# Ledger of designs, part 63: designed miniproteins, single chains, continued (2)

Each design is a single chain, and the fold is of that chain. pLDDT is the mean over its residues in the fold that is shown.

## One batch from the design tools (miniprotein)

Design m6176
Fold by ESMFold2-Fast:
Structure m6176 (fold): chain A 89 residues (1-89)
Amino acid sequence: MVDPEEFERDVRVALAIMEAAVASLSKDPEEQVEAFERAMLKYADDPEAVRAIAETAKEHLPDELVQRAYDRVAPKLTPEARKALEEAV
């Protein structure tokens, strides 16, 4: 039997990955950076979601855009989420 709280967390992480993947499809670099910043800020207290978003960004965006999103969001994250972001980037 699936734990409802564990399932809800898994769904949140999956949604975070999906939002990050959709952000990567934008043709405007500024929109891509803003979309990744928004996704990370939405999950700012969830280290696993932030890691998943950052890893998705690293796979789909140039390093310069990943770094811009990192610089904007890192001061606004919890220490645990910031560590997850640093390890993913």
Scores: mean pLDDT 76

Design m6177
Fold by ESMFold2-Fast:
Structure m6177 (fold): chain A 85 residues (1-85)
Amino acid sequence: MMEQVRAAVEEVANRIAQEWRDKGWRVTTDIAEASSGTVVAAVRAQGEEGTEIALVVGKPIGPTIVVETRNYPGDPVREVREAVP
């Protein structure tokens, strides 16, 4: 379960990082796991006009994995994925 949550968060974070790298930005990604099964990734980029930050949070909810992405000040985007049994 934890490995699946981490993989989902890493996939979303890497997708965001790659999109930002394709724009020519310098991107760093930090990932942390909580004992509760929550995985958090912070994707940071230095763009021409300043720093961009995306926060990706993955959590197991029953048979599903929910991944939320937040680009402050934007609204969170939620992805629901089925966990492999």
Scores: mean pLDDT 72

Design m6178
Fold by ESMFold2-Fast:
Structure m6178 (fold): chain A 74 residues (1-74)
Amino acid sequence: MSPEELFAQFKALADELLQDVKAGRLSGASAINFLRAYGKELLAYMKSQGFPEEFIERVEAYEREVIAELERLG
């Protein structure tokens, strides 16, 4: 799977979590815990595959932005 495909899947997951929290189907804390766990595994995989450091930093930055939004909602 390409780096962009993996990042697109992560973004899709983040969007679903944000929508679920906004709709009251999921707590912000649960969404944050799930996203952090998924992000940790994704980053470990990306590093193991030798993905560019700049790309990994973009994924980490995106995760931080989504977590901040989830914290603002909950």
Scores: mean pLDDT 85

Design m6179
Fold by ESMFold2-Fast:
Structure m6179 (fold): chain A 76 residues (1-76)
Amino acid sequence: MLTKEQKKTALIELEVYGEPIEKVAERIGATPSQVASAYASLGILRIVEETFGEEDLPEEDREVLEALREAKEKTL
């Protein structure tokens, strides 16, 4: 299981910078499977946010989604 900071870094590198899963895993000290699981769960978090709103997400997950949105805005 990834820490909150590892999830933020992994998702930003995968979604914003297009880094390979294996490289991201090495960089954050995790396994490729852990990184892949975090990336897969991102789709579920987006569905929950769309269906129920951001308020229904756990604090940790909301913080991860916010960090990802901020990183995307900076690269626009």
Scores: mean pLDDT 76

Design m6180
Fold by ESMFold2-Fast:
Structure m6180 (fold): chain A 65 residues (1-65)
Amino acid sequence: SSLVKQAEEFAKEAVRAAKEGDLVKASTYFATASVYVVLDPRGEPYLKKALEEMAKIDEKTKKVL
């Protein structure tokens, strides 16, 4: 469905923004992807993958600080 595709795209954009250090943009895209997953739960694997990638970025940031 188009909702699953939107969840995937916004989840990918959230990870990209997090890698760039733009936490406001990352959280906004992640929240948007989450809304699409609520509307179509088949998008959940994309949201889960984004959470895993963002957690790895946070771990790297905490080790540098």
Scores: mean pLDDT 81

Design m6181
Fold by ESMFold2-Fast:
Structure m6181 (fold): chain A 56 residues (1-56)
Amino acid sequence: GSGGTFSTSMGVTAARGSGSEEAYQLALDRGSKGLKSGSSNEAARASFEAANLAGR
């Protein structure tokens, strides 16, 4: 059982669940970090989109 969808700072969880200011910041930070790091865009994009939903 790998799970790992709501275990660590997950932006997707914040956007889908009862997100709060903290959750929104976590999702935003995750997405921003991924983008700035120059890593996988797919992962960073998904996280960034989750943050956008939570921030709405």
Scores: mean pLDDT 56

Design m6182
Fold by ESMFold2-Fast:
Structure m6182 (fold): chain A 74 residues (1-74)
Amino acid sequence: MSADELYEEVKKLADEAIAKLSKDPSKQAAVDRLQQILAALDQLKASGDEATLTKALEKLKEELKKLLAYLEKE
């Protein structure tokens, strides 16, 4: 998978997580944190450091998948 494909996949997962979290007002801090992480990734992408970006994207993808699995529980 290219860094661009991984970035798009991570953005889709993050948007899904934000949408689910935003339905619960008590989760606003989690939404804010995730938006800050996405902003940091955009800065990494702009820096051209593909190795650091790829590692950050892989880690965030794993964390987002775990978060989404948790949110699917009652």
Scores: mean pLDDT 80

Design m6183
Fold by ESMFold2-Fast:
Structure m6183 (fold): chain A 65 residues (1-65)
Amino acid sequence: GKTAEQLNLLGGKLLAEGRHDEAIAAYRQALAVDPNHAQAHGGLGAALKASGRHDEAIAAYREAL
């Protein structure tokens, strides 16, 4: 299976490609493997913001701090 780090990197690539919903799914999978993965929380926040889910983005950014 994919590690949290591999899923985080996948999320970043998908986000850079404008594939926001797929990026959200990849970051959520990373956090399912490692709930404390700070980079995945930040990436999830960015992807949620890009998809217009602003309240969820704020929550994800707070977890990245």
Scores: mean pLDDT 82

Design m6184
Fold by ESMFold2-Fast:
Structure m6184 (fold): chain A 78 residues (1-78)
Amino acid sequence: GSSDGAKLVEAINTILRKRNLPEVKSASELAKLLGVSQSTANKLLNGERPIEDEDIERIAKTLKLDEEEKAELRKLAS
């Protein structure tokens, strides 16, 4: 099955596609978006680290998400 990290990246990429922006395709790009280390981004993508509310808030600030988009991403935080 897909990890929650993989689902998060797909949700982010759906938003990026709607805004005609480049998709996140690597741990390095995800790390830049989240403001974390590449190692942390790899663990999130591999499901070794849970998605936290702080990750969602950082994405929302960086991408200027509305409340509906934030609520969609928060469903992946558990």
Scores: mean pLDDT 79

Design m6185
Fold by ESMFold2-Fast:
Structure m6185 (fold): chain A 100 residues (1-100)
Amino acid sequence: PSPPDPAALQRLRDLENRYLEEAIKLAKELVDQGKSIEEVKEAIRRFVGEVVYPEIRRFLVDELRMGPVVADLWARNIAHRIYKEAVEYAEKLYQEKKEK
């Protein structure tokens, strides 16, 4: 899809960054609490699937006026990226704790 409104694209980037920061914060808090890596991954998966994905999809449909199929694909890709980055952050924290 193109060309979307530059202001709406910036709002999408701000929303993506906010959810990434929230997912990373969740990962850090759970690692600091001594949760297993599998518990951390499950918590991030739930947050991304239940909060991030539906909110990004809504934004893509309502603000960027994307068709529902294309919006779903983009929202899933954005949600997966946020999940992956938060999990990689958690795995790095676990490696740092295991080396000490």
Scores: mean pLDDT 84

Design m6186
Fold by ESMFold2-Fast:
Structure m6186 (fold): chain A 100 residues (1-100)
Amino acid sequence: MEAELEELIARIREALAEAGRRLEEVSARRLDEHTLEFRLRLPVEVDGREVEATVTVTAVYDENDNLVYVKVREVRRGPNPEDPAEEVVEERVVEGPVPP
């Protein structure tokens, strides 16, 4: 629901502020009944220079609203237009609530 997306955005802002990072822009959208996508724009320091990073977080939930999959994609581009884009992708499957 929209209120849940706003709460998640607020938590993301708080977590980034606690880590000392500024958040320039955040958006959230529902891709399907079980998948949420968050897109964040924030400055990061690389070799003492401030560059803009775009972070995309894809979160997949089961029918009981348990988080089962997370993908984080970060793209950083240097200050010059000719600098190549640097991309980092992390994917994690969360173990389900099934007892071992």
Scores: mean pLDDT 66

Design m6187
Fold by ESMFold2-Fast:
Structure m6187 (fold): chain A 82 residues (1-82)
Amino acid sequence: DLVQRGLQLVEEAIRLVREQGPAALERAAQLGQEGVDLLNQADRNLGFQAGARLQAEMMAVVDPSKAEQYRAAEEANIAQAA
């Protein structure tokens, strides 16, 4: 199932970023993009939401001062999709 595999890869990427910080960014980007690509094949909205969530988590590690801004954007994207 493309959706299940895509979600698992995105969640793994986010977990790596949260647990390992900047050292995981390259690996997380690779896994996350693979997951988003699978989700986009199944449902463009799921891919968009997952991509936005991954971007917010990665940017929070690169620039913590913007973490709130990126997470607010993610929340707005989810609300729009609902």
Scores: mean pLDDT 76

Design m6188
Fold by ESMFold2-Fast:
Structure m6188 (fold): chain A 88 residues (1-88)
Amino acid sequence: KAVPPLVEALKHKNEEVRKAAVYALGEIAKVKGNSVAELVIPPLVEALKDESELVREAARDALVDIKVYSQDEELKKAVEEAVEELEK
């Protein structure tokens, strides 16, 4: 319900709006776990490539928070795999 509008907000022209959307998606992923991973993780990974340093750092923080604080091992694995694809 909330995820599609937040994914759209990641494309907003205002970097503060994109940063807020990144943090909101990260919080949703920590609460909902693997059930939203396919909807949330790819947009967060794309936000790592954002033009704004503020948005890129927010995306890194959100992905790290999901990996560290989530109790869902499948979600943690999805984050690790998505980030590894960017590091090559």
Scores: mean pLDDT 74

Design m6189
Fold by ESMFold2-Fast:
Structure m6189 (fold): chain A 112 residues (1-112)
Amino acid sequence: MIDPLILLLDEATKEALLREAERAGLRDLGVISREEFEKHDWKPGDFAVVKDGDKYHAVAYDPRLKKPVIIAVTDDVEEARELARIGAYLYVEADRRGISLFDLVERLNEKY
């Protein structure tokens, strides 16, 4: 399964999306444990980093699937936070527009 957030975002698009995400009223849960991840009442716009040993899982709630989704796994906590925030924004925006995540990423790369 291909993650379009990792493969299709260029640096200019990523920077623009981080600025839009900061204004979008997304809920940052911070760095959480696996147990906190499993017990949290996930809502649209929620995102978090789950620490698992030396790795960080970037997680965002997908309103179409009605569950949190792992977007990326990295060894850098700040990269994981940025990817989780972007993912939460993209999931909320794709649902709002009634389009697929792939269609949204394509449109954003064309714009930026």
Scores: mean pLDDT 76

Design m6190
Fold by ESMFold2-Fast:
Structure m6190 (fold): chain A 68 residues (1-68)
Amino acid sequence: MPSPLEQAQALTEEAVAWLRSQGLDALADGLRELVASILADPSLSPEQKLRMIRAFIAHVRREAEALL
């Protein structure tokens, strides 16, 4: 089974690729920077990082859908 951090990275890459395919490069860059900040936070568990990253991906997808 993939680790929570491996799952978070895979979900981020899928979301970034989708956003770039729609021409939403600024949102893709913003998501990548946000995810990097969450992954670099030593106070968060791997499970907390995955939960937060999933929530932000869902938020960014809603913002992207409003632009399409």
Scores: mean pLDDT 84

Design m6191
Fold by ESMFold2-Fast:
Structure m6191 (fold): chain A 91 residues (1-91)
Amino acid sequence: MDEEKRKLLEKAYEAVKEGNVKEAVEYANKAIGDEGALVVVQGAVALGLPEEVIEEMFKVAEENLPKELRPQLELLREAARLALRGEAVYS
């Protein structure tokens, strides 16, 4: 991987940790293109970010993804929603 792409992905990951959804998607899109929004959302879910932050990331991802990739985003959103519901049962 180019050093520049690696740095952009690191910035995207830091933005995900901070809940900066728009910046995270922007950095990921610069690094890997149209699929960047999907990677950012997957990272947020994997990190167990608050439901409000994850929902905002899905909204931003919908604005930044090609319509052809929207079914992938919807499947990921459904998986994230199930994971958040599971955690609520234990809390």
Scores: mean pLDDT 72

Design m6192
Fold by ESMFold2-Fast:
Structure m6192 (fold): chain A 62 residues (1-62)
Amino acid sequence: MSREESEALSRAITKAAAPLSKEYPDEVVSRAAGIVAEKFRAGEITVEQLPEELVRKVKELS
């Protein structure tokens, strides 16, 4: 990934995870974020799809 892509991914995850960390255990949110980041690195999702995918994965793991 380029530096810009890496920074965009990091900011998108942080922003999407902030409200979820209030409702779900940190362990679940962290695990979901890892899975979503792997999907992004594999080209399966875009940065724009990342928040929805993170919410879905957190609910799936809960």
Scores: mean pLDDT 78

Design m6193
Fold by ESMFold2-Fast:
Structure m6193 (fold): chain A 52 residues (1-52)
Amino acid sequence: MEKVDIVVSGLGQDVVLESDVPVNSDEEKQELLDKAKSMYPDHTVSVVPTLE
């Protein structure tokens, strides 16, 4: 398992919505990105590895 942060960009700053989210596969990361993108369609959403 890896942990990821969900980040929203759109106001000149990156805002972390959720951190340390456990994921088991790249498909789960894509699903998280797609869900967050649908909730924030006017913003840039990314899923990045947690640095810990």
Scores: mean pLDDT 74

Design m6194
Fold by ESMFold2-Fast:
Structure m6194 (fold): chain A 72 residues (1-72)
Amino acid sequence: SSTEQLIEEAREAAEEVARELEEQGRRDESKKLRTQSEELIRRAREAYEKGDIAAAFEYLMELGRLIQEARE
């Protein structure tokens, strides 16, 4: 489904940014992003499995915000 694809794309995007941060020597920020993104992806997947697509999207939007903040 498109929601499953968005969750996977968000997971991959978070991993990529965390890797970039680690390469830049920003290890604490990378670790924080990994921990927070794993939690949000877990919640998005749980919401999706329960049929709560709106909640899944809210978690993905929050993850997008965290990724944007981490790149600054």
Scores: mean pLDDT 86

Design m6195
Fold by ESMFold2-Fast:
Structure m6195 (fold): chain A 59 residues (1-59)
Amino acid sequence: SVELQASKSSDPRIKELLQQLQDLSVQILAAAVHRDQARIDELVAKEKELIAELEKLLA
């Protein structure tokens, strides 16, 4: 997993991206509890962008 590889990194840019992904996961969970599908879709799109940036840094 890209996230698992990133969690072992000492790169501060990777740490910042991991923190942003964790924050998004909390927000997605909150939106899911409220059954806000539009908000979930928006947050998932942002998560995909951050994962793509993380993959680029790990390549």
Scores: mean pLDDT 79

Design m6196
Fold by ESMFold2-Fast:
Structure m6196 (fold): chain A 84 residues (1-84)
Amino acid sequence: GKKEKVIELAKEAIRLAEEGKLVEAARKLVEAAKLLLEVTEDITKAIGLILRAIGLLLDAEWNPDDPRLKEAIIRLAEEILEEV
């Protein structure tokens, strides 16, 4: 179902981030956060997570070697997993 897909996308984002593929990881976070909007009761929080995921994607495309970005991507993926 949609919840299972959110979990899959968030876990894949963590895996990609651990592999140093930060742009791909951030893209999976955007997909997970958008899909979370369809399954969550907290629409305002889901919108906030989408905006944060988009910000991380932009940062990854411009600063792909930032080690803080890897940690931020993993943390946001964990927050998405807590909401599903």
Scores: mean pLDDT 87

Design m6197
Fold by ESMFold2-Fast:
Structure m6197 (fold): chain A 56 residues (1-56)
Amino acid sequence: VPVIERRSEDPEAELERLLAELGAVSHRRERKGNTVSALARLADGSLVGLRVERVE
């Protein structure tokens, strides 16, 4: 599964932006410390991992 890794001052907003940009039809989120991750399902049925770390 391809994984997109990003860093942002607002990881939740960045994750939402990425999900919208990719056209995700469903996702599962998990938070681990300063990192927000999701496994997203796209309209074509493919899966993409997303990981956004908070920058301070």
Scores: mean pLDDT 80

Design m6198
Fold by ESMFold2-Fast:
Structure m6198 (fold): chain A 70 residues (1-70)
Amino acid sequence: MSEEELQQAIEQAVEHARALAKKLSDEQVKELIKLARRELEAAKAAGDEQSARILEAALKTLEEELKKRE
């Protein structure tokens, strides 16, 4: 994957995470954060740096959206 393709994937993941967070309940967002965190740990363990960066961006976006609800 090129750096341009990776950046595009990160932007799409962030956009999708924000859209999803706006539709979901607090409990559903918390569950999604748990799933994203597990997937991130798995990607890091596998040495999949590209998937790890995408998942980190999505996870950060979900956590930021959840904090706005407090």
Scores: mean pLDDT 82

Design m6199
Fold by ESMFold2-Fast:
Structure m6199 (fold): chain A 80 residues (1-80)
Amino acid sequence: SMEELAKKLIDLANELEGLADQYRSLADYYRTLAEENPEKAEELKKIADELRTVGDELQSLANKLRELANKIKKILEELK
């Protein structure tokens, strides 16, 4: 059903948000590690930037899934 699809999209969005938070936390960790290790700072900062980008992309996808689920729920409510 469309209600089940909307619930599945919310569940997937929640999972992606959790993963996004993990990647952003890991990015922060690598930035801190870069400050503590000046000889490897450039390499560690590049890793941190890539991890941050992935986290932001995962959050963007989660937002899109939530918006789609909300649109489905609105249509279902209007069909009552």
Scores: mean pLDDT 89

Design m6200
Fold by ESMFold2-Fast:
Structure m6200 (fold): chain A 63 residues (1-63)
Amino acid sequence: LEEELAKLRRLRDALEAGDDEAVRRILREEFGASDEEVDEALANRDATLESVDAAIEQLEKLL
C-alpha cells in the first residue's frame, strides 16, 4: 500500500510537471509498463493524471 502510494505520487508529480522523460521512466521502472502503454499515457496526459489521482484517493481509503 505505502509503496504503491509512493509510486503513484511520483507519477502524479511528473505528469503535473510535464516531465515526459520522468513519466516514461516511472511507468517503465515502477509499474512495468510497455512502450505502447507509456505512449498511450503520455498521449492522454490529462486523463492519465485524473486516473492516477483517483487511484491515490482509493488507496488512501484502504486503512
Scores: mean pLDDT 80

Design m6201
Fold by ESMFold2-Fast:
Structure m6201 (fold): chain A 83 residues (1-83)
Amino acid sequence: ESPEELVEAVEEAFRIWDRTRPGERLSPEQRRVLERAGRVIERLSLASDPDEQAELGVALEGLARGDPEGRERLRRMVERVLS
């Protein structure tokens, strides 16, 4: 999987969380996106030192806010850590 595809999964997971109301049923496609995003974040966290984990937190906060810089930061981390 490309770094871009992994970042897109995380970005779409945040959009699903923002759009979904309590008790609302998720589609199988939405559930797969959330599961994939969770695995990407877990792999990044487990492979990262404390400074890298701080950078991951900043990147995820930016991505959740729709910040292009946060998205690009996450993409670089995925490429470096999971490639």
Scores: mean pLDDT 79

Design m6202
Fold by ESMFold2-Fast:
Structure m6202 (fold): chain A 80 residues (1-80)
Amino acid sequence: MMSAEDARRDLEILEKALPALEELAREAAASGDAVRATGVEVEAMAIIITAEQAIEKGVEEELARRLIERARRILETVRA
């Protein structure tokens, strides 16, 4: 099982990657690109799972909750 330090680093990496994923979600929604939309959905789900695991460990709960919220908005964008 990953350490709390590893979980914190993973969340920081995901936070930095989110703006690019949010842009890909908008592009997929605008173009109707189902393949890109599916890829973005998989990435957003992975972020939610990672962030939920961090909350369970009591690591960076505020950051984890923000990541879940942003990832859920990404899912709403590509599923619309």
Scores: mean pLDDT 82

Design m6203
Fold by ESMFold2-Fast:
Structure m6203 (fold): chain A 87 residues (1-87)
Amino acid sequence: SRLEELRERVEEMLESVREKLEEAKRNGLPQEVLDLLEEAIRLLEEALRVLDDPSLSETQKLQLVGAKLAEVFELLSKAEELAREHL
């Protein structure tokens, strides 16, 4: 289903961002980069909670998760730009 595919994408993205955070920590990147990646993780975890909420319709879940993913992409873009300035 569309929700099952969306959940899989959110879980894959969450794993990817967690790996990026650990790599950023190992590379000694600035706290600003770490904060952006941690905020992205928080939004992805919120997206999973939205998907697991039985009180929300499929349309509400798609809209709310879509909005959170848009914010995640913006945070990841900013983190990548800042990381390039410090590497």
Scores: mean pLDDT 89

Design m6204
Fold by ESMFold2-Fast:
Structure m6204 (fold): chain A 117 residues (1-117)
Amino acid sequence: MEPGEVELARRALREAEEKGLARVEFDGATATITVSDDEALREGVRLAAEALEAAGLADVEVDGNTFTITARDTELARRTGFGSLLDLLAERAPEASEEARRIVAAALALGIAALFG
């Protein structure tokens, strides 16, 4: 992943937290996303996270408004960056809001960076 993509992903998560949309915590390759009590945003995050799991990029666990996304240790994940995740989610989870796709893409991008950087 390009160093600039890591900074863009960090900025996306900081902006989401500043807006009160989500808080993201990291433990190595695992991102824990706690979404605000916004049903549409929560559903968008769910759709985006499930699209990443279906693509073979992550393992996803859901508990209410909390989403745990763990990057898979694969060559596909290693070649994947924030921009390519945004493109993939726009195609595979178009019903998710842009904000939901950005939060999920940024969380996985930073998890991938922790695994391979």
Scores: mean pLDDT 86

Design m6205
Fold by ESMFold2-Fast:
Structure m6205 (fold): chain A 71 residues (1-71)
Amino acid sequence: MMKKAEEYAKKISEAVAKGDVKKALELADKLGKELGSESVKLSARQAVLTAAKKKKPEIAYKAVISSAKVE
């Protein structure tokens, strides 16, 4: 579980860093599906939008890891 979440967190943060918010949101949806968690999907989507708004991709990385670790 965590290793998969870390791989997705890295890819999501890289997509945000490139300004590809659509790709980052797609990856967040796929992460939620693979972990079987709607809450992880929603948390990851919100983290992507927040990271894109603040232009800090590390926000998305940390939030994805945190949500997957708890749920």
Scores: mean pLDDT 78

Design m6206
Fold by ESMFold2-Fast:
Structure m6206 (fold): chain A 62 residues (1-62)
Amino acid sequence: KKAEEYFKKAEKLREESDRLTAEGARHQAAGDVDRANELFQRAGELYTEADELEKKAEEIKK
């Protein structure tokens, strides 16, 4: 069930990343480029962390 915990954590991080990406897109459309870039950077970090946890969960499944 450690693999399940990693999948759950990865899913939550992906959801947070998606939210930040959507917020960043709104700021970009409004012309707040600096704020949009900050949100996109944060989203990218969370997405990378989610990918790493997903890989770890896949390896534990075996």
Scores: mean pLDDT 82

Design m6207
Fold by ESMFold2-Fast:
Structure m6207 (fold): chain A 103 residues (1-103)
Amino acid sequence: SAMEEKKAKIRGEALQMIGKISDILDAAVAAGKISQDEADAILDEFARLLFTLLDKLIAGEISVEELEKELLEFIDNSGLPEDVKEQIKKEVKEFVKKVREIL
């Protein structure tokens, strides 16, 4: 169905964003800005939040605006360095833009 195709596209874009965030966090670890354990914990928590929110979005329980707000608030509260937060927020905003285009 058209809805199943939209779900698949959104999940594909979500996995691409997770990959980009993983690369940003790996670069921060390599630069000595955060520990590997902190990077792994943040990535796991972010991915869990993301897929929980996507399930709610697909069910019509939240808006795309609420999805964006929750993801950005998670990053703001993560304790990451400000430059790392800004890189991840850029990827979140690009992902949300693609979600709006798919829906």
Scores: mean pLDDT 91

Design m6208
Fold by ESMFold2-Fast:
Structure m6208 (fold): chain A 80 residues (1-80)
Amino acid sequence: EVVVEFTPLSLEKLEAAEKAFEEKAKEYEAKGDYKTAEAYKVAVEMYREIKRAIEEGASDEEILKIAEELGQKAEEILKA
């Protein structure tokens, strides 16, 4: 699995992931799969919250908790 290093140097990787997921959300929305598109939008929100937490000096554990909570929300949308 992909391990993400939460350092200032990893912000570019987080931005790239955010943009990739925004693109996927648009693709699924265009296909009429609003459920999958909404899950990708939650993933974009996750990356934005992680970036904010890093900028505010949050601990790795706090960052992981944000990712976990938003990841669960995305899964709930896909199951709905």
Scores: mean pLDDT 72

Design m6209
Fold by ESMFold2-Fast:
Structure m6209 (fold): chain A 72 residues (1-72)
Amino acid sequence: SILDKLKEVLEFLKSDPTTPDEVRKIAEEALKEIEANKDDPQKVLEIVSKFFRKIADIDPATFEKISSIFNK
C-alpha cells in the first residue's frame, strides 16, 4: 500500500545520515496527512504528488533515492 511505501521511505530517511532534516519532516508530514485522509483515494494521490514535487524541488538527489523505493 502507499502507507507501507511511505513507512519504508521514512525508515530509509531515518537510517541515512546524509538525509536533511527538512526532507525527513516533509516525509513525516505527508504520512500524517495520508493517514488522516485514508478514506479519500483522490486526496491521498494529491498528497503523494505534492510530497514528490516538494522533495524534487528541495533536494533532487534525495528525490532520486526515494523515487526508486516507490517504483518497486
Scores: mean pLDDT 74

Design m6210
Fold by ESMFold2-Fast:
Structure m6210 (fold): chain A 89 residues (1-89)
Amino acid sequence: DALIAALSPAEREAAIKFLEGVIEAIENNEDDLTSHLPYLDQLSPELQRQLHQLLNEIAQEAAATQKTEEEMKKFIIEKLKELIEQLKS
C-alpha cells in the first residue's frame, strides 16, 4: 500500500514489468525469483530493495501457509498478480 502510493507513473510501469518477469521466472521453475529478470536493472536501487523485501515476505508467507512447493508457487503468483492489478489501477 505505502509502496504503491509513493510510486511515480514511470516507477509503476517498471515495477509492473519486473513483477511480470518474476511470474514468468516462477512458471519456468527458476530457483531464484530475482535472478535473470529482464527489467530489474530498470528499477531504482531503492525500489529494487523494496520489491526484493516484498518478494521475500510473500515467499515466507507462502512457506508458512502452504504445504507443497507447487502450492507455494501458485500462492506467490496470485499475490503478484493482485499487486500488478493494484499498480495498474
Scores: mean pLDDT 72

Design m6211
Fold by ESMFold2-Fast:
Structure m6211 (fold): chain A 86 residues (1-86)
Amino acid sequence: DEEEIRELVEEILALIETESRELSEEALERLRRKREEYLAAGKVPGIIETLRLVLEALRLSAEEGAAPWPQEQVEEAIAALREYLE
């Protein structure tokens, strides 16, 4: 379970490092399901919300006419993802 989260973090960081504007639908679906599982258990780990924020920011930056997330929030979230992998 934690290994699955780690794999998602690594995948999302790779997308950011390559400056990819296209999101993996599989990664988005895996994150959505994992978040639903934690919500059903009554708790959501902070890393899941950090992943969601980063993916949402990437999705919005790829959409025509969408307002981008504040860069400060995106940079902070990316730093948190990198820290999780340490």
Scores: mean pLDDT 67

